# Designs tried in a protein design run: designed miniproteins, single chains, continued (3). Part 57

Each design is a single chain, and the fold is of that chain. pLDDT is the mean over its residues in the fold that is shown.

## One batch from the design tools (miniprotein)

Design m9968
Fold by ESMFold2-Fast:
Structure m9968 (fold): chain A 68 residues (1-68)
Amino acid sequence: DEALREEALKLLEEVDRRGVELVARQGKVDAANQVGKLAKEAKELLEKGEYEKAIEMARKGLDLIDSV
């Protein structure tokens, strides 16, 4: 589904953008490492065509960013 793929990509871009801000602006290296792991898992799922799972992993990354 192209719409699910676009949503997953959009969420991944947001996770990547906000994840680097955790290190650059706040020095939260441990949180950034956790976010990076979730982003990597989401990218692997996206490559496999598992768009709904990729979205779920990206959302977990955003939730972690919002919690710190």
Scores: mean pLDDT 81

Design m9969
Fold by ESMFold2-Fast:
Structure m9969 (fold): chain A 80 residues (1-80)
Amino acid sequence: SEKEEKALKIADNIALLYAVYKGEPLIKTEEEREENKKLFEEAYKNLSEEDKKFFEENKEKDDDEKAKLLYEKIKEYLEK
């Protein structure tokens, strides 16, 4: 369904932002840094203000907690 497709896109964009954000301090080359920045900006632009807030509030949490919270967010979105 369209709702499930939207849920997947939200999950994918937020997961990508977490990966990109966590990866930034590990980047060794200028080329990789520029690529990482572009990936962040494109994923971030695709989020609603509510989804941006969710990312900002959770980006510093442990990977397990981030995964759990993202799962609950998507589950609630699908249940309404």
Scores: mean pLDDT 83

Design m9970
Fold by ESMFold2-Fast:
Structure m9970 (fold): chain A 67 residues (1-67)
Amino acid sequence: ASKEQLEKGAEVAKQGLRDGKYKEAGEQIAKILGMSPEEAVIKTYQYALKNKDFEAAEGAFKSLQAL
């Protein structure tokens, strides 16, 4: 996944957290990254942690639990 795809995934994870739409956020992240929902969400979670984006990390974690 490119940096731009991971940044977009992080924004979707944060929006999913704000809206309480965890599964839908995970599915959207998968489409952005072009991989399975589980892989896409895990990569987004790791990217968020490395960038200290804890809101995106929490969103991605909740999306992973909802998958």
Scores: mean pLDDT 88

Design m9971
Fold by ESMFold2-Fast:
Structure m9971 (fold): chain A 87 residues (1-87)
Amino acid sequence: SHMEELRRWREEALELSKIRQELANKGDEEIVKLITEAIYYASKVGGEEALRLLGKMARDIRSNPEKALEVAQKYLEEAKKLYEEKK
């Protein structure tokens, strides 16, 4: 349902907000910017594919916080490609 999809988007947005706050507190502002841009492109696409991408990004950052920069760069690139394909 549309309400279930909206709830899942809110949950992923909240988790990424927490991750961004934790990174900002460590001075990792560049990574915060990359995550924010990935969220922007994914949000322009919407739907299951975009939601899955955001969930994977959050999970990969939590699993490998030392690789947060590489993870953010990877998922930003994937979000941009998804956005270009769905235009």
Scores: mean pLDDT 85

Design m9972
Fold by ESMFold2-Fast:
Structure m9972 (fold): chain A 55 residues (1-55)
Amino acid sequence: GRAEIEARLERLERAKEQVERLMATLPDGSPEYEALKKSLENLEEMIAGLKERLA
């Protein structure tokens, strides 16, 4: 239901914040940075999709 989608959004936004925090501590172009960048892109895509479902 709607409440379950809202709870998932909250968890994904927390995950996004954590990924951004980790990326800030890593050198640009490192394998770890590139892996986190891809994770961030996936998280942003999932967040956008869930927000559209709530609209």
Scores: mean pLDDT 84

Design m9973
Fold by ESMFold2-Fast:
Structure m9973 (fold): chain A 89 residues (1-89)
Amino acid sequence: SMLDEALGLLVRLYLEVSEAVEAGDFAGAIAIIEETGARLLEVARRLSPEERRLVLAALQKLYNTLKPRLSPEVAAAMEALLAALAAET
């Protein structure tokens, strides 16, 4: 389902951003957020309003979990993705 695709993208985002940040690759983390985030927004537009709210809540939890480990630039990229997804919801 499209919801399963969205949740899969969130899992991928968490794992790949976490790995890039752990390696000190902040530019790579931003690129991952931008690329995976763009795909997540495409998928989110095809979800029901209830499913979009679930995905937004999951992304918010993911961001809060990662936030203490992020550089300001990576945090800004995550906040931009959150704002974009919130605008679709």
Scores: mean pLDDT 89

Design m9974
Fold by ESMFold2-Fast:
Structure m9974 (fold): chain A 66 residues (1-66)
Amino acid sequence: GAAGEAAARRAEEGGRRARAGLLANDDVQITEGGKLAGEGYRAAKEAGDEAGTRRAQEASAFAGGG
């Protein structure tokens, strides 16, 4: 649904921001990106969107490494 899609999009944005921070050596972007990815993952799970949750999990793993 829309909530799960929005959550997945937020997690993907977080992953991109964290990566950009790593490339730029910007601790603020790394921290904020990680938080956004984690928030998106949690929100996607809460919305019950399995596809969105997988996308958010991938984005969160990308942001945090692992």
Scores: mean pLDDT 77

Design m9975
Fold by ESMFold2-Fast:
Structure m9975 (fold): chain A 80 residues (1-80)
Amino acid sequence: SMMEERARRLAEAVVEVARELIPDMSDEALEVLFATLFRKALEEAKRSGKLYTDEDIAATVEGNRVTLEATLEFLAKLEA
């Protein structure tokens, strides 16, 4: 369905942020991350009846980039 296709595109875009910021993450780990994100995005789309627009996807990518960068900075401080 279009809802599934849009949720898949959102999950793919967020996984690309993780691939960019954690380049040594395994393909297996990225696949598990994709599956989790896709499931959650699709559940939320079904609950709200909303199709994710390209603008929604861009906003989600930006929010996830900020959060992941902050998380990686925090984790790096714990390794020090």
Scores: mean pLDDT 85

Design m9976
Fold by ESMFold2-Fast:
Structure m9976 (fold): chain A 78 residues (1-78)
Amino acid sequence: GPLNAAAQALPSTVLANIAYEAARVDDPALRALAREMLRTVTDPLIRAAIRQGLARPEPASPEVRARARALFASLLRP
């Protein structure tokens, strides 16, 4: 799947919370990554969290967007 080994070691609830926070940021690149994760991630809790985040984008400062990009990068395989 798209998740790296470190991300796969996290509990699904923790991964779901991180994915939700990253997906809800109003950043086109992050939203595109979140949609790509939905094509490949099979865990229903993580999928629900990503859908929830994508449904309610929140305006974000450059600093918040950079942090969210780092979080998404930390979850995905290089």
Scores: mean pLDDT 76

Design m9977
Fold by ESMFold2-Fast:
Structure m9977 (fold): chain A 107 residues (1-107)
Amino acid sequence: HMKPSKKPLTPEQREAVERILEAAREAGAGVAFKDENGNIYATAGASPELREKALELAKKAPPNTIVLVADSPEQAARALRAIAEVMREHPLPDDIVIEVYTAPPAP
């Protein structure tokens, strides 16, 4: 059970979220962030399809959740690594959760 944060993100934390979304997109993933008010704050994707999937899943996610969508486990791992590097310089609040979704493996 995730405890919802009641405090809005600072400008620095919002910049961190934007950098995280950009890093995940560059790694080939789709990403969306649902803020503390339950609104979709930002979306990004390596393709329109990945961005749309991330947006749809984020609508169903708890507040303060980053939704990551990848076409494969390998792509998800690369995106998570890129996000981890951004978080070294721009740490997120403890109440923000990252949810990872992968498409079924292609035949």
Scores: mean pLDDT 76

Design m9978
Fold by ESMFold2-Fast:
Structure m9978 (fold): chain A 85 residues (1-85)
Amino acid sequence: MPSDEEIEKKIEEVRELTEELRERIRKGEDTSELIERLEKLIEELKKWLPSAKEELKEKIKKAILEAEVEIGVALLVEGVKRVTK
């Protein structure tokens, strides 16, 4: 189990990449690399979730939810683009 500081750092990294993903969606840029990076970080946070303190569990859950929502939006936008071309 990583330290609380390492968990907080990983949560921040997920939030930063989620914001970058949101910007790329708005600009119509490729999101494939960011989605792959976010999925790897989400997987790490999910592994830490059962052993984390309750306060950190809530922060992890929120970070994962926000990232998964933006990934879903990116995949939906990409799907629409492929059907309409």
Scores: mean pLDDT 80

Design m9979
Fold by ESMFold2-Fast:
Structure m9979 (fold): chain A 94 residues (1-94)
Amino acid sequence: SLDEVIKKLEKALEEAKKLGDSTTARLAEKALEIVKKAKTAKDSEIPQIKFELDVLLGLAHIRRGIYLLLKDSESAKVVDEIIEAIEEAIKELG
């Protein structure tokens, strides 16, 4: 459900803040904003919301790649949680 996606993103946001990773925290915050909007969205608004989530998914994959290159496994794990949550949100929206 989108409520479970919201809880996953809130947890990832807390973890990013704990690590001092402001960029990953901003990604989680933006994903949260869009998913919360999706809960009250009209069917006509869903394609735009899915597009915005897909853009964030792309940015999250780039961020993940950077952490893998830096061998920062803790930060990579938080980004993986954001990726999983965004993918689940897109799936829930059809």
Scores: mean pLDDT 90

Design m9980
Fold by ESMFold2-Fast:
Structure m9980 (fold): chain A 77 residues (1-77)
Amino acid sequence: MEPSARERLEEALERLDELHEEIVEALRAGDWDRAFELLREMQEIIRELVETASEEDLARFREHVAGIEEELIALAE
């Protein structure tokens, strides 16, 4: 019955990829306020997923998020 947890994970990962692209564009444009708002939206998605995801799904999600964070830190330098 709970295919929703995995479906939420897949959808969350897709949304994170979209937000990541928008954050990169905002940073390149020097629009730090927009980048910050997009990061907040990303954090909300993370919170919602963490409440419903299994330990295995959370492990995969943490790995994906770590990759995004590393890229954003490198870009922000």
Scores: mean pLDDT 73

Design m9981
Fold by ESMFold2-Fast:
Structure m9981 (fold): chain A 72 residues (1-72)
Amino acid sequence: MEKLLEEAHELKGKVEELIRELYDKHPEVKEIAEKYGKKLDPIASKKEKTEEDFEKLIEILKEAIEELEKLL
C-alpha cells in the first residue's frame, strides 16, 4: 500500500500544479477541475482508505492529468 499512497500523492501534486499553471490561461481548467473533483470526493472523504480506494484515486488522477495536458 505504501507505493500506492506515494503514487497517489505524487499524481495529486501534479494535477494541482497543472491546474495552477493553466487556470489563468484556459477557462476549461475550472470545468475539468470540478469534473474530477466530483469523481475524487467520494473516495477522498473516506476516513480510512483501502488499497482499492488508492488504486481508484490513481486512475482518476491519471485521467485528470491526460485531460489537462491536452491544454499545454
Scores: mean pLDDT 79

Design m9982
Fold by ESMFold2-Fast:
Structure m9982 (fold): chain A 60 residues (1-60)
Amino acid sequence: GHSQASAAAGAAAGGMLSAEEAERQLIRAFVPPEYARRAAEAAAKGDSVAAREYLLQGGG
């Protein structure tokens, strides 16, 4: 579609998910705890770019 709501995507990523919840979900997805924690912390700060980078490093 033509919907480019980046604000909605950012708000959703940091809306309900806290660092603990995000880390827990990443661990369930078999992301190494080290990268899971860093990604969750970055996401909790609202730094989706850093969070994504840690996930890519943990999975790649």
Scores: mean pLDDT 70

Design m9983
Fold by ESMFold2-Fast:
Structure m9983 (fold): chain A 84 residues (1-84)
Amino acid sequence: KLSEREIEAEAELALLKIEISVAKLIMSRPDVTDEELKEIIKRLERVIKEAKRIAEEEPSLREEAEEVIKEAEKLLEEAKKKLA
């Protein structure tokens, strides 16, 4: 049985994965604005921070959290390039 904290961390990771998917969808639009890209950058930085916390606090979720970090970092770099 998962601990209460582990269940909460799993739910948090699921929400972070949803935020990554939403960021991908917004960034795929040909009409995406600089304002939207700046908002995505801010959100992706928070996703990375939260996923790093989960990786440190919940060893059972470390691998999954590291995957989320990797995806978010790739999207963050992509969003920054689109602002240039």
Scores: mean pLDDT 84

Design m9984
Fold by ESMFold2-Fast:
Structure m9984 (fold): chain A 70 residues (1-70)
Amino acid sequence: HMSVVELVRKAIELIEKAREASKNDPEAQAEVDKLYDEMVDILLNDDPETAKEKLQEIIKRLEELVKRLS
């Protein structure tokens, strides 16, 4: 049921949380930036169905990163 727009909103919220949690950790910051770049590439290059699948993977990776940093 989640649209691409809803997945992007969730990913951005997690990216903001990860950036806040990693502000004193340059390695974690680089990992967050890489995930953001991957999200942008997905949105520019993939069809909506493929984008949904890949965005769900990005969200899971961001959730794991936030959990690791907390």
Scores: mean pLDDT 85

Design m9985
Fold by ESMFold2-Fast:
Structure m9985 (fold): chain A 95 residues (1-95)
Amino acid sequence: MLSDKEKKEAFKEVSKILEELRERLADPSTDKEAAVSEAVARILEIANKLDKDLAIELLEGVIKYFRRMAAKSDEATRAALDEAIAKLEKKKEEI
């Protein structure tokens, strides 16, 4: 069973990844697809270390964050985020 400390650390690490992604997506020179894909890979690695209930909670939080970001994004960024959302939802179903 994960400790409350380990749960808090996992959620903090994901929050840092999401903030770094937001900063990268604000830079017009950034490869949007690569940036989103890298963030998703890091988030999935963290989710794989959690129990099923915590992994689902984490993925639902990330999906909600990406949906809000996509709604305010340009077409290219939105397409990358929509693909990431689909991948995260599929992973959640496999848990």
Scores: mean pLDDT 82

Design m9986
Fold by ESMFold2-Fast:
Structure m9986 (fold): chain A 80 residues (1-80)
Amino acid sequence: MELSEDLKADVFDGIADIGLAVIKHYAQVENLSEAEFRELVDAFRKTLVDEMKKSGMSQDKIDELVARFNERAQELIESL
């Protein structure tokens, strides 16, 4: 039985929020450069996109979540 796409989106959005918070904390503790932080964010984004595709989410919904992820990641970079 397929889970609703909205429920899948909520789960992935929550995972993205937690993952970005962990990456930010790690970057602050380890005094990572902006370039190193971006590399971690890019790797995490790729993993999320791959998992969303495997879950059967539509490309439109994936693009929506990626846009939100990118906005949040940019805010975190500016806070380093």
Scores: mean pLDDT 82

Design m9987
Fold by ESMFold2-Fast:
Structure m9987 (fold): chain A 104 residues (1-104)
Amino acid sequence: MEKVEEVTLGRGKAGEAPSLGFSDETVAELARRLGITPEQAKALLAVLSRVAHLYTEGKTPEEIAEEARRILEKLGMESLIDEVARHARNGDLDGMARALKAAA
């Protein structure tokens, strides 16, 4: 993906953007593979991308959990925040997928 904005967002405005920009096709494929809804797959990808990025930037587990919370709130999945954030801190991608499936 050739987007100067993604580089800029990493330095200036990281808080507002699904900066990785997963396509609807990618979301649909992930949803089918995991047996979850496209909305849950979108939430999972957004949380995973943000958690990985924040971890790389040396953010605390608390800051990572707050960002995951914001993404899940945006997507209307507030009930999953604590469970998904816990799995995110442990790097347990399979656990995150199970948490999202349990909410479906």
Scores: mean pLDDT 61

Design m9988
Fold by ESMFold2-Fast:
Structure m9988 (fold): chain A 80 residues (1-80)
Amino acid sequence: SEAQLQLALNFSPEKLEELLRLVVESEDPRVRDAAAKSIISTSTAAQLRAAEAALLPTLPEELRERLRATVAALIAASQP
């Protein structure tokens, strides 16, 4: 089932939000790249948009544009 697949992947909404924060906020390019690859392999466009909506009000204004651009790029990269 879908729920069993998500459990097997150790994926949760909170983990996706943490990974998105790392892609937007981390100063280490290796950390950003690793987080982006994890998101691309484990999340759907709908999950990314939900995480974006949850994170936007928690970020300072200068990072909100970075978050929006990052989510759009990750969705594009996750297409087959």
Scores: mean pLDDT 73

Design m9989
Fold by ESMFold2-Fast:
Structure m9989 (fold): chain A 104 residues (1-104)
Amino acid sequence: SAEELVEELEKRIEEEKEISQEIIDFVREQRAAASPDAQLLGDLVLAMLEPGDGKIAKEKLEEFERELNELVERLKEEGVPLEEARERVRELVRRFIERLRAER
């Protein structure tokens, strides 16, 4: 799921203290193995990279985590079915990517 890939990426960032080429390659590898969710998350990570240095912008990651947590809590309160909850998470990710790309 997208959540599992976010958790894995966050864990690697915490363990390494830096975004390495290895993490970028891992994300690309997951996109190539391509469930639609893995590809979408890969696009999110690439959209969060700072221009030229290959590092994920900490501020962008923290903003995404905040919005994701807010959505997850709302979905729990609304009691939505798991498949509907997954689609709402995918929609959040798509919108976040579009917003980041529009910022150039």
Scores: mean pLDDT 64

Design m9990
Fold by ESMFold2-Fast:
Structure m9990 (fold): chain A 84 residues (1-84)
Amino acid sequence: ARKEEEKIAKEIEELLKQFLSSDKEEAEKLAKKILEKLREYAKWIFEKGNKENPISEEKREEIEKKIEEELKEVEELLKKLLES
């Protein structure tokens, strides 16, 4: 559990560092990889939490929607950084 969290966090950090030092085309590809890693991490956290405290289908749909909304905010932030 702890090692997996640390591994995902380090992978995201490394991708973000590469994103900041890359040209526009490479940065666009790295932005997609960052979003994919964030989605994987969010899903992993959710599935881990759901095993410990099972939630209703309605609550699950709410959480999945919230994850996608947060990922859209990250995508918009990355786009703004590319425009800068």
Scores: mean pLDDT 75

Design m9991
Fold by ESMFold2-Fast:
Structure m9991 (fold): chain A 81 residues (1-81)
Amino acid sequence: SKEEEIEKIKKRMEEIKKKYLEAMEKHNVPQEKIDKALASLEKHEKEVIELVEEGKFEEAFRSVDTLELLVEQEIKELEKE
């Protein structure tokens, strides 16, 4: 159901946000930048949920997969410092 797919997306987004937050805090990223990054992720979550509500499941999951990859790349960049 759409409700089950939305729940899966919310869980994945929570994991992505937690992983990114922990990495940013570990590397002493300024709080203002952390707040902006988390706000951006919350906006993205809402947009992905709208895709699911429109029946665009493949686009929704592909968007989450892309976001997860981008967050992993950002974490790697923080580790280079």
Scores: mean pLDDT 84

Design m9992
Fold by ESMFold2-Fast:
Formats: sequence, C-alpha cells, structure tokens
Structure m9992 (fold): chain A 83 residues (1-83)
Amino acid sequence: MSITVNFTFNDGSSATITFQDGDTIDQIRAALRAAGMDDITVDRIVRQFRRHGGDVLTIDGIAAAVDAIRAAGFGIRSISYSY
C-alpha cells in the first residue's frame, strides 16, 4: 500500500512524494532530498516520521507524522496526504 504526500513551502515551491508501507527512515530521507528539500527541513520532517514509526514506517504512521508536521508549521505552508 502507498501514501502520497503533497508539500507546499512558504516560498511557493511544491513537492509530491509517494511513500510505500515498509519504507525505512533512510529511504524517506533520500526521497525528501531528491524532491529538493534543504537539509534542515529534511531533518525536521524525518524526526516526525521517526516519532510515529521508528525504523520502518506504516501508512498510518506516515499519516500521523504528516498531521504532526502540519501542526508544527515549520517552513511548510501546507501539507496533505492521500492513499
């Protein structure tokens, strides 16, 4: 199963990333970097994913992390997900 996360940044840029159930924290970090995110934003996002899934994330853990990132509001204008 997969989850697609849409990011819109405060500078008006956007990124869409699809994560799979069973993706590791390192795979998530690589996907965020490949989408053009800066290292500080990647580190902050990865910390939220790690809090909600540990080393291997579930779709529900990714959704919970996205909700936490949205609440925190750091450098991201909007964030949403779909299955």
Scores: mean pLDDT 75

Design m9993
Fold by ESMFold2-Fast:
Structure m9993 (fold): chain A 81 residues (1-81)
Amino acid sequence: MSAEEREYARMLLETEAREIEEAGRITEDMVKKIKEALAKHLPEEVAKRVEELLDEAMRKKLSAKETAERLRELAREIVAE
């Protein structure tokens, strides 16, 4: 990935994190829509990492805040690569 592609991925992940946190909950419909949106705009490797993170959040019943924090951490990791 180029530096510009990493920055774009970070912006998208931070936007989704903010929307989840503002909604105060995470639902299966939200997860599906986020996965579909990111799959269209992000490289397959990044989209897969987000999908795995969201699937784990749903399985573990993480809060909106915890899910948002994990997405922000993933965004930081992508920029650092």
Scores: mean pLDDT 81

Design m9994
Fold by ESMFold2-Fast:
Formats: C-alpha cells, sequence, structure tokens
Structure m9994 (fold): chain A 73 residues (1-73)
C-alpha cells in the first residue's frame, strides 16, 4: 500500500491537467478507503499503520481534488 501511495504522490507531482488531478484524487480516495477498512480489521500495531496510510491517502486525495478545481475555475 505505501508503494501505491508513493506512486500517486509522483503522479500528483507530475500532473498538469485537471483530469490528471481528478484521477489522482479518485485513486488516492480508493486507497484511503482500503486502508481504513484494514485498520478496522486490525486492533494491533498494524491498525495504527493502516490508519496512518489512510490519512496520507486522504490528504493526497483532497489536495489533488482542490488542484483540479483550481484549474477548472
Amino acid sequence: MQQQIDQLQKDFDNAKTADQYYQVSRQAQDLADQAEQLAQQNSDGKGQQYQQLAQQADKLSNEAFEKARELEA
């Protein structure tokens, strides 16, 4: 999962169009949802790790969505 978040961060850094930012936002939100589900299934240290990954992905999703909106507005 961390590798997927790292790849999306690179996609975000290289994005130039609103459509590309929307794609990053959508993929990051999907990863956040997956990480949150895994966090709920794990009540140990893994749960905390998945929660941190979910927060990273949610932040990236929100930043990408705002960038897309700025390019359209």
Scores: mean pLDDT 82

Design m9995
Fold by ESMFold2-Fast:
Structure m9995 (fold): chain A 97 residues (1-97)
Amino acid sequence: MSLAEIYKELAEWAVEEAEKSTDPARQAAYYHIAAVLYRRAYELTGDEEWKKKAEELRKKANDILAAMPDPAAFQARYREAEIELSRKIEEKVRELL
């Protein structure tokens, strides 16, 4: 599996985590992570569809953040999401070995 495919799969996982969350801070955090991962897939492939997905997800995250009264909640959920992303990357690396 290519690195770009791994970024796409991780981005799809992050979108699913955002969509199943009832916490706006957690939704914003996972949409932001998904946007970053789709952007990395775009940079590796040149595929404009991934750039469009990244921009759409970044907009979703920013719209949620703009409506939030407490930005500290976002930072806490973002740190948690980064830890989960690291765990998922390790899981994918183990699958490739």
Scores: mean pLDDT 83

Design m9996
Fold by ESMFold2-Fast:
Structure m9996 (fold): chain A 76 residues (1-76)
Amino acid sequence: MRETLTVTLSGVVDNAVAAAVAPGAVAAIKAGRNLVVDLSQATAIDGAGERMLRELAEAAAEAGVEFRVLGSATRL
């Protein structure tokens, strides 16, 4: 059955967070899951975090699943 994966991010969304989160999120997308990234608890996001979000959006579009970002973080 298809389901939605929600990834809740807190604090600074940097390269270390992107490296930890992206593989699991991409695997979920390839399995046909919709993806929600919740930034409501995030304080900041840098270029690596922004690249991760773009890569996830592209992967979701290629897989034909929904991708949503909730909340916002300060751009570094």
Scores: mean pLDDT 83

Design m9997
Fold by ESMFold2-Fast:
Structure m9997 (fold): chain A 70 residues (1-70)
Amino acid sequence: SQEELAALLTKAGRALRAGDVEGALAYLEEARKLVEDNPRQLAAIERAIEAVRAGDYEAAERHLVLALTL
């Protein structure tokens, strides 16, 4: 559901701000499973995961916000 997605993305954002990269990635992987049937949300979450792995946390947060608007 959108409520479950919002909760996971909120937790991912908090983990990123706390420097918990592993926690953020775990929440994003769970979010990815929730949106596997929504290609636009899936792409946004996959880009957030790529940004986290690249250390670009500002880009990661932008992709999290975008996923919630799709």
Scores: mean pLDDT 85

Design m9998
Fold by ESMFold2-Fast:
Structure m9998 (fold): chain A 67 residues (1-67)
Amino acid sequence: LAEEVRRAVEPIDETVASAAALMVRLVEEGRVSPEAALKGVRDVARAAGLSEEDIEKVVEIVRRALE
């Protein structure tokens, strides 16, 4: 799942893709809640300067992976 998320986000932003993949792994390990992971990914994408449209695309990719 984490590698699929990385691949899906990479065309949008490589740094955000790495952060999103890490958050998915942390949820799989039970170290972070899905809610905290989604917030973390949104915060990283915003800090990286992504448009609101691209932020929502990244968050949607992660949310679907974590369902």
Scores: mean pLDDT 83

Design m9999
Fold by ESMFold2-Fast:
Structure m9999 (fold): chain A 73 residues (1-73)
Amino acid sequence: PLALPPPLSDEQQIAAARALIEAGKKLKAAGDLEHARLHYEAAIEYAKKVPADNPEAQKLIAEAEKGLAEIDA
């Protein structure tokens, strides 16, 4: 097997997802819907790497999905 870098911790993935959601909200408020969408999608990817029983990760996924739905409206 090839040596792979260690994965991000659950805490690091949650922090990354949260930061991306906050950036996405700011971009959406500024009218930059394309970059807001990319940030919300990236946040979902980070949060999905955390175990499904983690309520904070699930909350972040729901928040990012809501942001995407608001962009599509």
Scores: mean pLDDT 80

Design m10000
Fold by ESMFold2-Fast:
Structure m10000 (fold): chain A 116 residues (1-116)
Amino acid sequence: MEEEDEKMLKKVKEIADKYGLSLEQRVLLYELYKTLPESDDFEKKLRYILENILGLPKEVADRVVEEAKGKTPEEQLEIVARTIAEHRDVVEPNIRKYFKENEESFAEIKEKLEKL
């Protein structure tokens, strides 16, 4: 588990650095990377994140879900990171709100990402 977590954190850092993502956006990407492979309903979970956490319009969420379908977890993560970067003005306030409401749950992950 520790080695898998380190690998996931490193991958999130590489993708986040490529797209210039904030610390809060990096925490969300790590949570996505960790949970997407365990989802019995990948499309439903991804759509929920895009629409309800990121606050993206249905049209954008539909496009991302279709693009991510059948891709690897790393490719799915990169598609989400690119979408966050493209829609930063919409996404940033929503991620800040989500992070604030879930701050206690993200404290450990935030500390690990800050060390990278």
Scores: mean pLDDT 75

Design m10001
Fold by ESMFold2-Fast:
Parts: sequence; C-alpha cells; structure tokens
Structure m10001 (fold): chain A 98 residues (1-98)
Amino acid sequence: ALTATQSPASVTVPAGGTATLTLTWSGSSGEVRVLWFRQAPGSDALEPVGEATTRGSSATLTLTNLTPADTGTYYGLVIDTATGELVFGQGTRLTVTS
C-alpha cells in the first residue's frame, strides 16, 4: 500500500528566509505525481503551490523569499499514476516572522 511521511512537522523562519519541505513515500508502483497545497490559517481551502512527477521516492518543496502571508499548513500529496492510489503527508506548519 502507498504510504507517505512529510517533514518537518513545523518550521519557523524569518521574513526573506527559505523553507524546505520533504515528502517521502513507499509502496508506489512506478511514476507518481506530487502535489503541494497550502492551507492558510483559519481557512478550509487548499491552495495549490507546487507540482512534480517522478519515479523516485521523495520530493521537496522549497519556498524562498518568505513573507508572513506565506504562513500556513502545507500538505504534500502523492498519487500513484498506475493505480490511482493517493496519500497525503501529515502536513508542515510554517510560521514566517517579521
């Protein structure tokens, strides 16, 4: 079965800084699609912020030139393109300080 782990669970960076989020998975059958979403504080909406396709077992989202508006919970989603199986990472809480 497809399983995923996201790291870090939380990260705090100053404005202008960089954050790197990692999604790792196991149990994929081949090529996967990776989607990254941001959930703003107090919002139920998931906003797409990144996408990749790979045959590997990990993907990273690198966020640069961060502002306090980038604060939120970021979720990676991996989709096995052959099976249609999908799984979310547990999320990363990003806080950007001014």
Scores: mean pLDDT 89

Design m10002
Fold by ESMFold2-Fast:
Structure m10002 (fold): chain A 100 residues (1-100)
Amino acid sequence: SRKERLELAEELARKITDNILALSDEELEKRAQILQPKLDELADKLKGDRKAMIEFMLEALLYIAKVSEEDKKKAKSLSLEEKEYVLRLVYERLLAAEAA
């Protein structure tokens, strides 16, 4: 159902946020640096493609957050709107954690 799909998106956002907040500054920086060459390589392919940018941002967050392969598959099964919702929730939760 739509409720079950929204609950899945909210649970994925919570897991991503909690995992990122559990990382040391050193590990977070290291994982972010690993993504930089991939961003440079994909720059032309992602430029102007909102769908590709959203999907890449979600995959990057899943990588940084060290989520399980099962949770990655669940995230990839989401619609574009649900993927955007996950990204929005993660952003809002990370901002709230910084403000606390």
Scores: mean pLDDT 80

